Designed miniproteins, single chains, continued (3). Designs and how they scored, part 31

Each design is a single chain, and the fold is of that chain. pLDDT is the mean over its residues in the fold that is shown.

## One batch from the design tools (miniprotein)

Design m9053
Fold by ESMFold2-Fast:
Formats: structure tokens, C-alpha cells, sequence
Structure m9053 (fold): chain A 97 residues (1-97)
């Protein structure tokens, strides 16, 4: 279980970094993560804190690009999967600033 969550979190962070750097589009990120989405659904823990953090960041940075917003969401999801939500939120905010 922990290994599967770590592998998925690493894939999410890789896609997030490429999105934030403008190396890939949102469509390309979706294609990269397609195989992981089923595993994400199976392994995503209950996280009202993650949903709240994503909403607060979206309200704080409304002018951020769609790519940066997508990257931020992926960093939060990766943090949630590893039990390191605060680190995920911190990285998401760095991307959106």
C-alpha cells in the first residue's frame, strides 16, 4: 500500500513539475497520468483538509494560469497520498505565487 502510494505520488509530482515549467500542456499531463487515475481513485485517503487547501489556493491565486493551477492540485494530491499534505500545500503555493 505505501509503495503504491509513493509511486503514484512521484508520477503526480513529475507531471506537476513539467506543467509548472511549461514543458507540457494539461492535455499531455492527462495522457501521462491516465494509467495512474484508477490507482489514484483506489488509494486516495479521506482528506477534507486537501479539498479545503485546494479551494483556498484557488481563491488566493485566481489569476494563475490553468497549467499552474493544475500543477498545484497535483502537488496537493501527491502530498495527501504520502501523508505529507502540508509539504504538498507548500509546494503548490510556491507554484502559484
Amino acid sequence: MEEARRELAEALREAAEKLANGEISIEEAVELLKPAFAKLTENLPEGPEATKAAQELAEKYPEASDEKKAAAALYIAAGLLEGRLEEGIEKAEEVLE
Scores: mean pLDDT 74

Design m9054
Fold by ESMFold2-Fast:
Structure m9054 (fold): chain A 74 residues (1-74)
Amino acid sequence: MAQEALDKALAARDDPEALAGLSGRELKLASLNVSKSDAPALARGFREAAELVKDDPEKQLALGAAAADLEAKA
């Protein structure tokens, strides 16, 4: 469910390792469903998670795209 993906991402927003563990679908659902007030904090978390997985280009791209979507929303 979209709400479950959002709740999971928000619970992990200050834990970049946990955010890096989210699937591409969970990242997309969280970015689509987050409020404008929570979007900046979640975008920061995704950017930090992308730095942790820089040796995994597919994961880094997914995290970066989700962060960019949130930055455009906020």
Scores: mean pLDDT 78

Design m9055
Fold by ESMFold2-Fast:
Structure m9055 (fold): chain A 113 residues (1-113)
Amino acid sequence: MAVDKEKLLELIGLLLRIMGLTEDLLAMGVKEAEEIRKLADELFRLGVEALEKGIEEAVKKAIKALEEGIKYLELALKALKKGDKKKAKEYIEKAKKAIEEGIKEVKKLLEES
């Protein structure tokens, strides 16, 4: 019982962190952050569905993809604060791709279960 609550709280924490990072990016004029928020919401919902169905591999893939998204969004924000717009754009594209791949992998595992 505690393990399921811990995984749910982990998924919620990762989503909230992406929401905070994307709000900061939007405040800096990065419009692409709005699409990343929608993708993170979708991945979060899929991760919760996987948790409810007990598909451990799908939960792990959702967490990993959200963590990779956070990593690249943090790097993008750091690059923007230093004035490196090119590096920031590269990291934003990597964040988007990490979350999109996570959605694809989690959906496949949910459909095969």
Scores: mean pLDDT 87

Design m9056
Fold by ESMFold2-Fast:
Structure m9056 (fold): chain A 78 residues (1-78)
Amino acid sequence: ALEAARARAAALLALLDRVLPPSDPRRKRWTAELARLLAEVDRARAAGSPEYPALLARLEQRLRDLENELLEFGLNPN
């Protein structure tokens, strides 16, 4: 599950780098947000935290939200 979420996040970040100009505030904001969520989930997993399932679900939901948002603007993460 976490490895799949990491792969999806990496693909989404690569898409953002490809389709948004470096000056676009969405690129910087979403890149920072995904990096933070990934770091939180990874730390929770390593620590055996009871929060890990909720943090992973939050990351997965945010990935879905961003993918949908990009599709709405004609950007296809496929």
Scores: mean pLDDT 77

Design m9057
Fold by ESMFold2-Fast:
Structure m9057 (fold): chain A 87 residues (1-87)
Amino acid sequence: MLEAAADRLEANEEVRKKDEELVERIRPKVLEALAAGDYERAAEVLLEAVEELLRFAVELGVVTPEEAEALLAAAREALAAAVARLK
């Protein structure tokens, strides 16, 4: 289940550290895009960060490539739905 994969990501210290680094790196870009009303740009920045985090997690063996693909697809759909609601 994707919940189990997400729990493994949260439980792994290296993945958490990478997530914190990504959040700090993308925060100003996301906030700038949101302030400009560019919700598509904000979603793109978030999705790129999710993809980078999942790739790192696969390399560590925390999640499988199939689990990473499913999590990325879920993130893409959630962000697309959020953007549609903010337009």
Scores: mean pLDDT 82

Design m9058
Fold by ESMFold2-Fast:
Parts: C-alpha cells; structure tokens; sequence
Structure m9058 (fold): chain A 79 residues (1-79)
C-alpha cells in the first residue's frame, strides 16, 4: 500500500528535519550549526517530495537523492 509507505516515510523525514533543526539551534559551533540547519532543510524538502510520490520506485528515488545530497553537503563541509 503506497499510501501507508508514503505516510510513514513523510512522518520519518519530518521528524528528522525537526531533530536536526533542534540540534542546529542548540549547537554553539557556527560551522556545525550551519551544517545541521542545511540537513534539516534537505529533510523538510524530502518530506514534501515524498508526499507527492505516486509509486514505491519514485519514493525510493527521492530517498536516494536525499541521502546523496546530505552526503555531498557533509563532504563539502569537511573538506
């Protein structure tokens, strides 16, 4: 059931966005705070994209793209 899988993925991504935003707000290091805020924003966008997904394949592609964006952002921040 795509509706159930979509709802669960959206809820998870929304929760991750909230947790990373909360960590960003509490972080005293400006570089780490900015990184956490950007990760929170990526998860918020992913939650919205997943809400519009019409298939498990499309949902999987959104999750993979989200993971790649976070991995790239983290690499750029650490290099």
Amino acid sequence: DIDKVRAEAQALLTRLAQLFQQQADQETDPVRSQLLQQIAQIYQQAAEDVAKAKSVEELTQILLQTSQQIAQLTRDALS
Scores: mean pLDDT 87

Design m9059
Fold by ESMFold2-Fast:
Structure m9059 (fold): chain A 56 residues (1-56)
Amino acid sequence: EVEAVLLEDGGAVLETGEILPAGTTVIVHRVDEDGIMYGTYNGKPVLVDASKARLL
């Protein structure tokens, strides 16, 4: 598992529609060709634009 930190607001929690703020750490499972990170935050599925996150 790889962690990523959000550099700006824009991670979306799929179950709730919540937007995660800058500084949030997410667990990354994959990144697709379009630069979308698929991961989890607090056990919930999230989508993050890879350009807005830094892998730890």
Scores: mean pLDDT 80

Design m9060
Fold by ESMFold2-Fast:
Structure m9060 (fold): chain A 78 residues (1-78)
Amino acid sequence: TEAEIQQLLEQAKELQEEVDRFQKELDENSKAASSTPEKGKEGLARASKLSKEKGQQYTQLQAQAGSLQLEAEKLLKE
């Protein structure tokens, strides 16, 4: 139905916007870690862990957005 197509497209859009936001946060954390020599390796380790966690969320959300878009395309054909 049209409503289902619109819902899936909206969800895919929201997820893609969130993955873009996570990508920017990863870039910012990486830069912050490289500029934290005074804090030493502990600060770098924390930033790396956060970047890893954000990266996993980014991949997860991208996969979900992709599957939602595929569902929307299927509904558009039907």
Scores: mean pLDDT 70

Design m9061
Fold by ESMFold2-Fast:
Structure m9061 (fold): chain A 58 residues (1-58)
Amino acid sequence: MEEAKEAVKARIEKEKTVLLSSSQAIEILRELVAKGVPLDVAMDAYQEVVLEEIRKKI
């Protein structure tokens, strides 16, 4: 879970946006699954990090 969250945070920082495109989101999820993270865990990590970053901007 924590490694998945760190990967999502790194991608958001690289792209300098929390509103990732669908292709960017799919790419992150695919990379996490390839590293052995279950898809549901990867999706939860992605949603949690994006929501947390949005909350920081509101």
Scores: mean pLDDT 73

Design m9062
Fold by ESMFold2-Fast:
Structure m9062 (fold): chain A 99 residues (1-99)
Amino acid sequence: AEEAARQAALARLAAHIAKNAAELTEEELLAIRGFVKLERGEAPSVEELEAMVRVLERAGDLETAAYLRELIETVGGEEAARRLVAELEAARAAERAAA
């Protein structure tokens, strides 16, 4: 369930980027950089992770934004980024096992 929510959030971000590519802010570019790092299995920086939270909030994905914010507050930004990578890798492994 949480994995589907994260994938939906990334899909909404991708759709927003596609629609508004010429009008991207520096914050949206940081969020994109964080997304690209996650896709490569790399941990986003704290600034990129915080930008992702802000972009998700504006995109209306309040549940994913709240989850990431709570994770940052609980373990700190650097460990939150590492845990997010591990969760996404586990989700991808589970999808491959289900195929």
Scores: mean pLDDT 73

Design m9063
Fold by ESMFold2-Fast:
Structure m9063 (fold): chain A 59 residues (1-59)
Amino acid sequence: AAARQAALDARATELAPYGKKVTDLFFEKGYTHGEIGKYVADALAQGKTLEEIVKELEK
């Protein structure tokens, strides 16, 4: 429980300072708010980093 919470918190912290850039990329690619939320939650649950998310969107 504690280990999972720490991992999720660390990844959320990585996303926070780049929130606008990541959100802008999602909207530029045509994602909706619902799709963004699900995509980010799934990616973080799978242990993906901010760089992986951004790279997938910037292609």
Scores: mean pLDDT 65

Design m9064
Fold by ESMFold2-Fast:
Structure m9064 (fold): chain A 70 residues (1-70)
Amino acid sequence: ADDRVRQIVRDAIQYIRDNGLNDDQRQALFDQVFADLSGIVGPAQARRTVAAIRAMIDQNIDVSDLVVTN
């Protein structure tokens, strides 16, 4: 189960970084990741993992968002 959780997290981060998702698209991806993780580790752990991914992505793209027009 741990390896599957890591794979889901890596795939989500990779997808966000490679595709330059907008806020709505990122939220939809986080909702999907939460659903997938909830089935493996339960909703409490899934929520914490999604929050960590969100925080990482928000921090990583902070500078880029200052010049985003769309």
Scores: mean pLDDT 70

Design m9065
Fold by ESMFold2-Fast:
Structure m9065 (fold): chain A 86 residues (1-86)
Amino acid sequence: MAEKRRLEREAAIYYTAGQLQLVAADVAESILEGEQRKKEVADAYRTAAENFEKAADLERQAGNTEVAKRYEELSKEAKKRADEVE
């Protein structure tokens, strides 16, 4: 049980980091222009995808397969958003 709680807490940290990167992408899209906007928005979405993927892996290790699946979908969506910008 202690190990499961540790994995879930670590997953929550990565999930929150991913969410913050989505906010960073929205902010960059609102205040930046041209190539700088494209770069910062794409970088933020890629970092969000990486964080959601790590969160999904940790939740899967904790036995929370449904939560892991949701985080995996968030990672895929963020990757798609990054590719659309570049």
Scores: mean pLDDT 86

Design m9066
Fold by ESMFold2-Fast:
Structure m9066 (fold): chain A 91 residues (1-91)
Amino acid sequence: TEELQEELLELWKRRYEMIEELKKAGRLPDEKQREEGRELVKRMQELFEKLDLESRVETFKRFIKWVEEKTGNKEEAEKWLKLLEEEAKKE
């Protein structure tokens, strides 16, 4: 399922970049951006159904590491990792 994990990671990165671009622009998404966002979320949901919990958690840890590397915000990344570990322990 490595290919599915890579696809999910790319979708999360694109969604993150879209949200950050809108924040920097100080505006609401236009119709094209809303449509793109809907398609990204739909595909992400399909991948969630195909991946087990451990594969999803591993992919999300990779996403958080990417955000940390891109923004330099280690505290936010660690906060998200702790939430994921707590969630994984309950499953």
Scores: mean pLDDT 72

Design m9067
Fold by ESMFold2-Fast:
Structure m9067 (fold): chain A 95 residues (1-95)
Amino acid sequence: PTYYLAIVTGASAETAEAAARAALARFPGVSNVEIEVRGPEATPLVLVRFDASRADAEAAAEAIRAALEAAGGVSVGVKVFESLEEAEEFLNSAA
């Protein structure tokens, strides 16, 4: 299935994107990864699209959250969605 992962963090967009790429690369069941950075530099919004099992999607989201918290991100929200529209609504509400 295709999942969408919405990341809202106080870390830089570069840090958030790197954390997402690193976490997803550790899951052999994850494929077709696309990452898009949205929002202002002060509050980077990151949207990730990938194909995975639900378990891998949730595990990857938790790994990204933990990596961003460890990097000193003050506000970290990482959520998994099954639709692009739901992920975009979450990001738009957080901006």
Scores: mean pLDDT 76

Design m9068
Fold by ESMFold2-Fast:
Structure m9068 (fold): chain A 86 residues (1-86)
Amino acid sequence: MKKIAVVAGTESEEDTRALAEYLESLGHEVVAAESAGGDPEKMVKLTEKILKELKPDAVVAGSERPEEVLPAVKEVADKHGVELVG
């Protein structure tokens, strides 16, 4: 069992929730499931806040423009010693 935070760079709260429910069905503890509404800068800041406050074992991050946002999210995760999946 891992403590997982879900951060979605999509506008879809349904996709964020479905991913969280899927991870819980695999026996993981989902400590946060948040959508950045398609904003890459908001997604990075939201990830940083979650990592500082909740200290999960892993972050699952998804975006419709992964090349734009995932490298910055990975840098934040690496600074906190947290695994990025996505």
Scores: mean pLDDT 76

Design m9069
Fold by ESMFold2-Fast:
Structure m9069 (fold): chain A 75 residues (1-75)
Amino acid sequence: MKYSEEELQREIDLAMARMAVSVAERHRDKELSDEELQAMIKLLEKAKKIAEELGDEELAKRAEEQIEYYREKLE
């Protein structure tokens, strides 16, 4: 049913977004290639979008902070 599918999808999306942000925060001091940096930024942008759509303002802020950090490394 649409309702239960939406609730389960939201929980999964939030868990995935939290995981992506947590991984990024833990790997800030790692040496990453430009390709790996671009991949990380794309994952974080997706995580931020999920957090914003689901109203998790704290997660969205954390994702934005990591996006800016990795973009700075790429430049």
Scores: mean pLDDT 79

Design m9070
Fold by ESMFold2-Fast:
Structure m9070 (fold): chain A 87 residues (1-87)
Amino acid sequence: IERAKKLVKENFSEEEIEELKKLLEDENASEEELTEAVEKVARKLKAESIEDLYEKLLGVPIDEIINAKDNKEKAKLLLKAFLEKAV
């Protein structure tokens, strides 16, 4: 968690974090937009995988997210967990 917060401060601007929050709150956001946001987060935090990001850096069991209703909800849950745990 502390390592993820440090990486966020070093790799994300306040504007980028605000854009991610707006995307999460946007009911019209596409699956592609949400998925690209999650991939961008993993890339900027230099995570070895999405699993490494959520399990080791954020302390969130990925199984809870994998069981989401569809890919769009899965991407929303991943983005929400990042914003709640790392920001």
Scores: mean pLDDT 72

Design m9071
Fold by ESMFold2-Fast:
Structure m9071 (fold): chain A 100 residues (1-100)
Amino acid sequence: MTKKEKLIETIDYLYEKAVEALRERFPPELAEDVIALLKQTREKIKEVIEKDPNNYDEILKIFEEALETLRARYPDHPEVIDLFELVLEELKKALDYIKK
């Protein structure tokens, strides 16, 4: 498997896990709004990977910008932020593993 393929597979896996968690834990209106942002974030990250699979800084920046958007939209829902911080931690671990 190429580095690009590993990155895309990792991003898709983390997206699917986050979508499942959001739908299980949160009201449908909140879950679907957050999922829409996450889907848009996933597509932006995939575009970066297609251009340069070594641009880890841009991948992380896109996710961190999405997290800041969530903080602004859902200041009364710290549990949504906690979930996305967990996803960011898993993304950082996966990127470090793929670097090897």
Scores: mean pLDDT 84

Design m9072
Fold by ESMFold2-Fast:
Structure m9072 (fold): chain A 73 residues (1-73)
Amino acid sequence: SSALEVEIIDPATGRKGKGRIVSPDRVETRASDVPRPVLEVRTADGTVLTGILEWRDPARDRAVLRVGPAVAL
C-alpha cells in the first residue's frame, strides 16, 4: 500500500529516492539511491526518521536501511 512507501533523502544534496517499509525498522530501496551510509527517511504520514545502510546489492540495485528516530547533527 502507499502507506508503506517512503522518500529517501540525501541530507547533503537534497536528492530524493523511493523506498518501501518491509518491517517496523527496515526500508528497502535502490543501491543507486543510497549515496551515503546515513540518510533521511520520510514516511507517507510526514514522520522523519534516520536511515542507516545495513547492506547493498549493486548487481540488483538493492539496499536495505535500518530506520530509527531522527538524529540531530
Scores: mean pLDDT 81

Design m9073
Fold by ESMFold2-Fast:
Structure m9073 (fold): chain A 82 residues (1-82)
Amino acid sequence: MPKPTLEQLAKVFRELALSPENPSGEVREEDLPRILERLKKEGYDVTEEEVREFMKRADSNGDGKVSLADIADLETQYKAEE
């Protein structure tokens, strides 16, 4: 199974943030098991360490939260391929 890119991780975080289980629109480190399960469901092979590093990069405060705004900013930083 392929490893997810940072852009693909951002997509999964957005889906989780928009889920009814996350009414605040934020993903936390407490959601790591759900993030891993979603990534495996999407066909990606990923570890908790890889997801945690992505969250660390997205979160400027280091508070363990990734908001929809943070996800949107990351997506705009990644250039679309041809």
Scores: mean pLDDT 69

Design m9074
Fold by ESMFold2-Fast:
Structure m9074 (fold): chain A 84 residues (1-84)
Amino acid sequence: MLLSDIDLSKLSRAELAQVVRDLVDADGRLVALLRSHGIDPSALSDEELLDTLVRLLRERPEEVRSSLTPEIYDTLAAIAETLA
């Protein structure tokens, strides 16, 4: 995935939310992580899913890091930093 070619800091909140939805749809580990916290990603809007994952990464960074591949973790960390 060539996400390094995309400047995430220049994306709108709605565009970042779409990137997060695409990551969740592509990786069952993100679905499993969310479900372990009682969260159904299919019940959330794209922006609610973005806010939920950013919150989990801020509150439980070690759990998120251990649950995901380094590539997906680094992408989510970059998105969270952009929203800080």
Scores: mean pLDDT 78

Design m9075
Fold by ESMFold2-Fast:
Structure m9075 (fold): chain A 76 residues (1-76)
Amino acid sequence: DWLSLLSPRTIALIQELEELLRQFAAQKPSQEQLAQAQAIMAEFYREAEAAIRARDSERLEAITQEAIARLKQLLA
């Protein structure tokens, strides 16, 4: 069960990621910004699936942090 890989820290990071996506959508982003956000999220989902299959909770945390950092750059 992949939920067993979710530490409290990982859950908090996923919640931060979801909140950033909501804020990004509320800013009425350009088509270019939307394409960049979609690319970031597509990479995140691919890496998250691989980390879950490998049962690598540290990697899952790291990739979630990277996705958050990239989205924050789009918001700045």
Scores: mean pLDDT 81

Design m9076
Fold by ESMFold2-Fast:
Structure m9076 (fold): chain A 66 residues (1-66)
Amino acid sequence: EAERLVEEILRALEEMDRAYADGSPEGKARLDEAGQRIGDHLARLRALGYTPEQIVELLERVRARR
């Protein structure tokens, strides 16, 4: 579960990067939506008992597996 949430955060960050590059009103809406998803996933990880440090370690581990 936590690993999937981290993968979703990484995916949303990539979406934010693309939406920012787009620069359109539609791009801004996508950027705002992706930011909200990241916030929701971070809140869920914290509700599951993960600390910010543990979340960073999970992000690094998922990225390293690629």
Scores: mean pLDDT 77

Design m9077
Fold by ESMFold2-Fast:
Structure m9077 (fold): chain A 104 residues (1-104)
Amino acid sequence: SKESELNAVKSILKKYSDDLINAIKNRNYNKILKLADNITKELSKYPEGLKVLKNEIKVDNSVRTKTTIAIMGLKLELLNEGKFTNKKNLDISVLLVAAEELTE
């Protein structure tokens, strides 16, 4: 069901959030990219759940969830455009702000 897929998506995001925050704080670009790849790969198994979550975020004012989706949206865009080969194309300022919001 769409609800079951939504729960799976939320569980995946929760599972990876702490590792992603830690990697960002340590400026470990290789780990950030690897985690983003793992997150997008896991989420691609639940496309309808991800769609439902994106709609839920527009109603739910959960900053943490919105920030996590924004990071992944940025990574999906970079992957789709083939820009993943150059770490300079990664906006670290956006990722640092996102990490700060995820720890509050």
Scores: mean pLDDT 59

Design m9078
Fold by ESMFold2-Fast:
Structure m9078 (fold): chain A 72 residues (1-72)
Amino acid sequence: SDARTQAFLDAFKELLAKVLGEEKAEEIRAAAEAAGGTLGQRVNTAATKAMELGLSEEEVSRIVAEAARRAA
């Protein structure tokens, strides 16, 4: 549902802010929102931007998994 999608995105942003800070987390959110598309496409855009901003692929994967857990 849209509510679960929003809960996932909110958790994802919160987790990114804890690691990268609020400014970078908002930059990642804005990039994903501007790209649009499906939830998967938005997550892929956010993951790419997070890696450009200094996160490893493993760190991004862990954040995505935790956001999904919180949204369930």
Scores: mean pLDDT 84

Design m9079
Fold by ESMFold2-Fast:
Structure m9079 (fold): chain A 55 residues (1-55)
Amino acid sequence: MSLAEEAIKNGHEETFKSILEDFKDDKKVGQKMLRLAEEASLKEVANFAKQLLEE
């Protein structure tokens, strides 16, 4: 989680996406990361997170 927060703060979208992919099977972590991306207004990253959480 701390690494994901650091990635989003620094605009490292690829790093954040990689972390999302690692946690795609954990719905709670995926939803928390989606919220973080939405709060940071990173629309592309938020859409990526939504796709990973879609069953």
Scores: mean pLDDT 71

Design m9080
Fold by ESMFold2-Fast:
Structure m9080 (fold): chain A 73 residues (1-73)
Amino acid sequence: MDADAELSRRLAEIYRRTLAGELDPDEAAERMREAALEAGYSVDTARAPRRVSYEVDGKTVTTLSGGVNGKAV
């Protein structure tokens, strides 16, 4: 299976538990980071967005996606 499918599944599970109050934001951020690493997204891949370091909200996938220019409306 693609790394994206596995990462998406794990991120959805972590996010669901975080919204339900079962996971602390700090723990959620750590687990999301682990999921990204297991999917093959290393810290070296996110070299450019390393300066933002906003894992406090538990959005590791945002770091990976933030590497591309998006349309901010």
Scores: mean pLDDT 55

Design m9081
Fold by ESMFold2-Fast:
Structure m9081 (fold): chain A 73 residues (1-73)
Amino acid sequence: MSEEERLFEELRELYARLRELAGLPEDASGTDIGTRALLLGHTEEVERASELIRRIKELTGLSGEEIEERLGL
């Protein structure tokens, strides 16, 4: 796998876990997932997601919205 593919895979798995922990439906946006997870105290996981997004942006030049679209969020 490329580094890009690996970062997207890690981010997708992390968002799926955060969504489950937050008790949100499958159609929840990345913003909804992040906000709810922070309110429930999953700060470390949200910070990890932000770090992965930043690395993907640096590697690809994609916006946060484009990254979320690629993840199906």
Scores: mean pLDDT 80

Design m9082
Fold by ESMFold2-Fast:
Structure m9082 (fold): chain A 85 residues (1-85)
Amino acid sequence: SEKEEIMRKILVESIREVAEEIENEELKKYLLEIAKLIEENAPFEKLAEIAEKALAYDKEGFEKALKKIEEKITKKGEELLKKLE
């Protein structure tokens, strides 16, 4: 579905944008690895493994990054809907 591909692109772009705002290089690396796996349509198990490593490394930093990603996804989704008016 083209809609699923667009949503995946929004997710990947949002993760990459948040990663660029992160000063912690190790946490940034985990987010970029997650974005790459999503872009490559990797199995969920691989995504879960990297997410578990990120949580073990910096739970608070990773959870904060996820909230920022959700905010960026929401904003990009609203901008996309506005173009359909």
Scores: mean pLDDT 84

Design m9083
Fold by ESMFold2-Fast:
Structure m9083 (fold): chain A 61 residues (1-61)
Amino acid sequence: GEKDAEAARKAAEAGDGAGAAASAYEWGLHNPEGGKIGARAAEESGDKVGAEAARKGALRG
């Protein structure tokens, strides 16, 4: 839900790409747009593995 999206954004802003990706993956399963946002944030923080996980979550949602 919206809380997961906000958690992903805040984690990414704090430099926690893995936390951002995990939250975005969960939200992406129910909201593909949120998963894409989290994947971008993870990439910007340098977490390529987390970004890929978030994208896969969004694709399955």
Scores: mean pLDDT 63

Design m9084
Fold by ESMFold2-Fast:
Structure m9084 (fold): chain A 92 residues (1-92)
Amino acid sequence: SKKERTIKIYELMIKALETGDIEEAREELEKIASEKEVEMAEKLIEYALKNGQTELMIKILKLQIHLIENDQKLSEEEKKEIKEIEEELKKL
């Protein structure tokens, strides 16, 4: 499904951010994602690595995976975390 594919894309992005190996992630992404999705993923990873925001990006991606897995059902704590992430992104 599109949801399962999106989760896999985010998992590969997290791996790239944790290892710093964009090329390995790109090869795996090209097998499951469109050219535009690969390009967007690469740009987001490069941006996070360049600006020392790898931890923030990993947190965002993990939260997106949880949202997809839980059919967008959020706890009050997760809602607060999303708001904090949104405020942090607005400072960029």
Scores: mean pLDDT 78

Design m9085
Fold by ESMFold2-Fast:
Structure m9085 (fold): chain A 110 residues (1-110)
Amino acid sequence: SAEAEELLLEAESLLKAGKPEEAVKKAAEALRLAREAGDEALELRARALLGLALLKIPDEEQAKELLEQLKAEAEKQGDSKLAAYLQSVIEHWEKIKASREELEKLAKHP
């Protein structure tokens, strides 16, 4: 959707501006909208940008707390798929950190 694409552009701009926490929130919303629209390419880009934004938060504990907050919000709104994805990111955090270069490639335009 156009709204999901705009949110991803905002998230990219926020990352360049050194605002990774705000970028995480925009990328998570873009992921929700892309999934609702059935746009697999946009969903993959949103997931990659979400991962990169989380890795740019200086405090790992703060990044994990933000993930838990977003998961709780997703559960409260009935978005079980987003909640499950965020839980997966928490559980596989070390793998996400190891995949930084690949995430950067996926977050860019093809």
Scores: mean pLDDT 82

Design m9086
Fold by ESMFold2-Fast:
Structure m9086 (fold): chain A 86 residues (1-86)
Amino acid sequence: MEAVERLIAKFKETGRITPEELRELLRAVYPQLSDEAIDLLVEAFLEKSPDGYITPDELIEFLEGVLPDHPAAQALVEALRKAKAE
């Protein structure tokens, strides 16, 4: 998925992503979610991230905590963990 590849590249470059980049990722990974649902997920995530940015570890913890049973979330977590190990 292009959005996942862009996300991983951004994390390797800066160590963090913006809320807008997270929204784009969630739209690509969860096309079944409405824009309103994606916005609510991003807002809920940002309540746990006071600096307004998302790190790879914070994203992994969020996905495992909020969307643990979604195959797309599991695939994204695996891709992020693999990118950190490489």
Scores: mean pLDDT 73

Design m9087
Fold by ESMFold2-Fast:
Structure m9087 (fold): chain A 93 residues (1-93)
Amino acid sequence: KEEEARKLLEEAIKYVKDAIKSAREGNVDEALKNIDKALDALHRLSEVYPERAPEATLLIIELVLAKKDLERGDVDSAIQTLENVLKRLEELL
């Protein structure tokens, strides 16, 4: 159980880091793709570990907000939200 939860958190961390990098480079499409991959990992975490669902749900909401900010061209706001999500994911390891 612990190994799968850790793997899903590590996958989410990797995708959020990749999304931040892509957004900073102006590659919005790649940033959105990486946010979607992070969302998939967090949804899986919620399914496998219902006890972690409250924390995962808050992170999912923040990632959806970052995705909407990128779609609107609010790149700086999206990056700030992604950096906050990254910090919280690292705290859950």
Scores: mean pLDDT 86

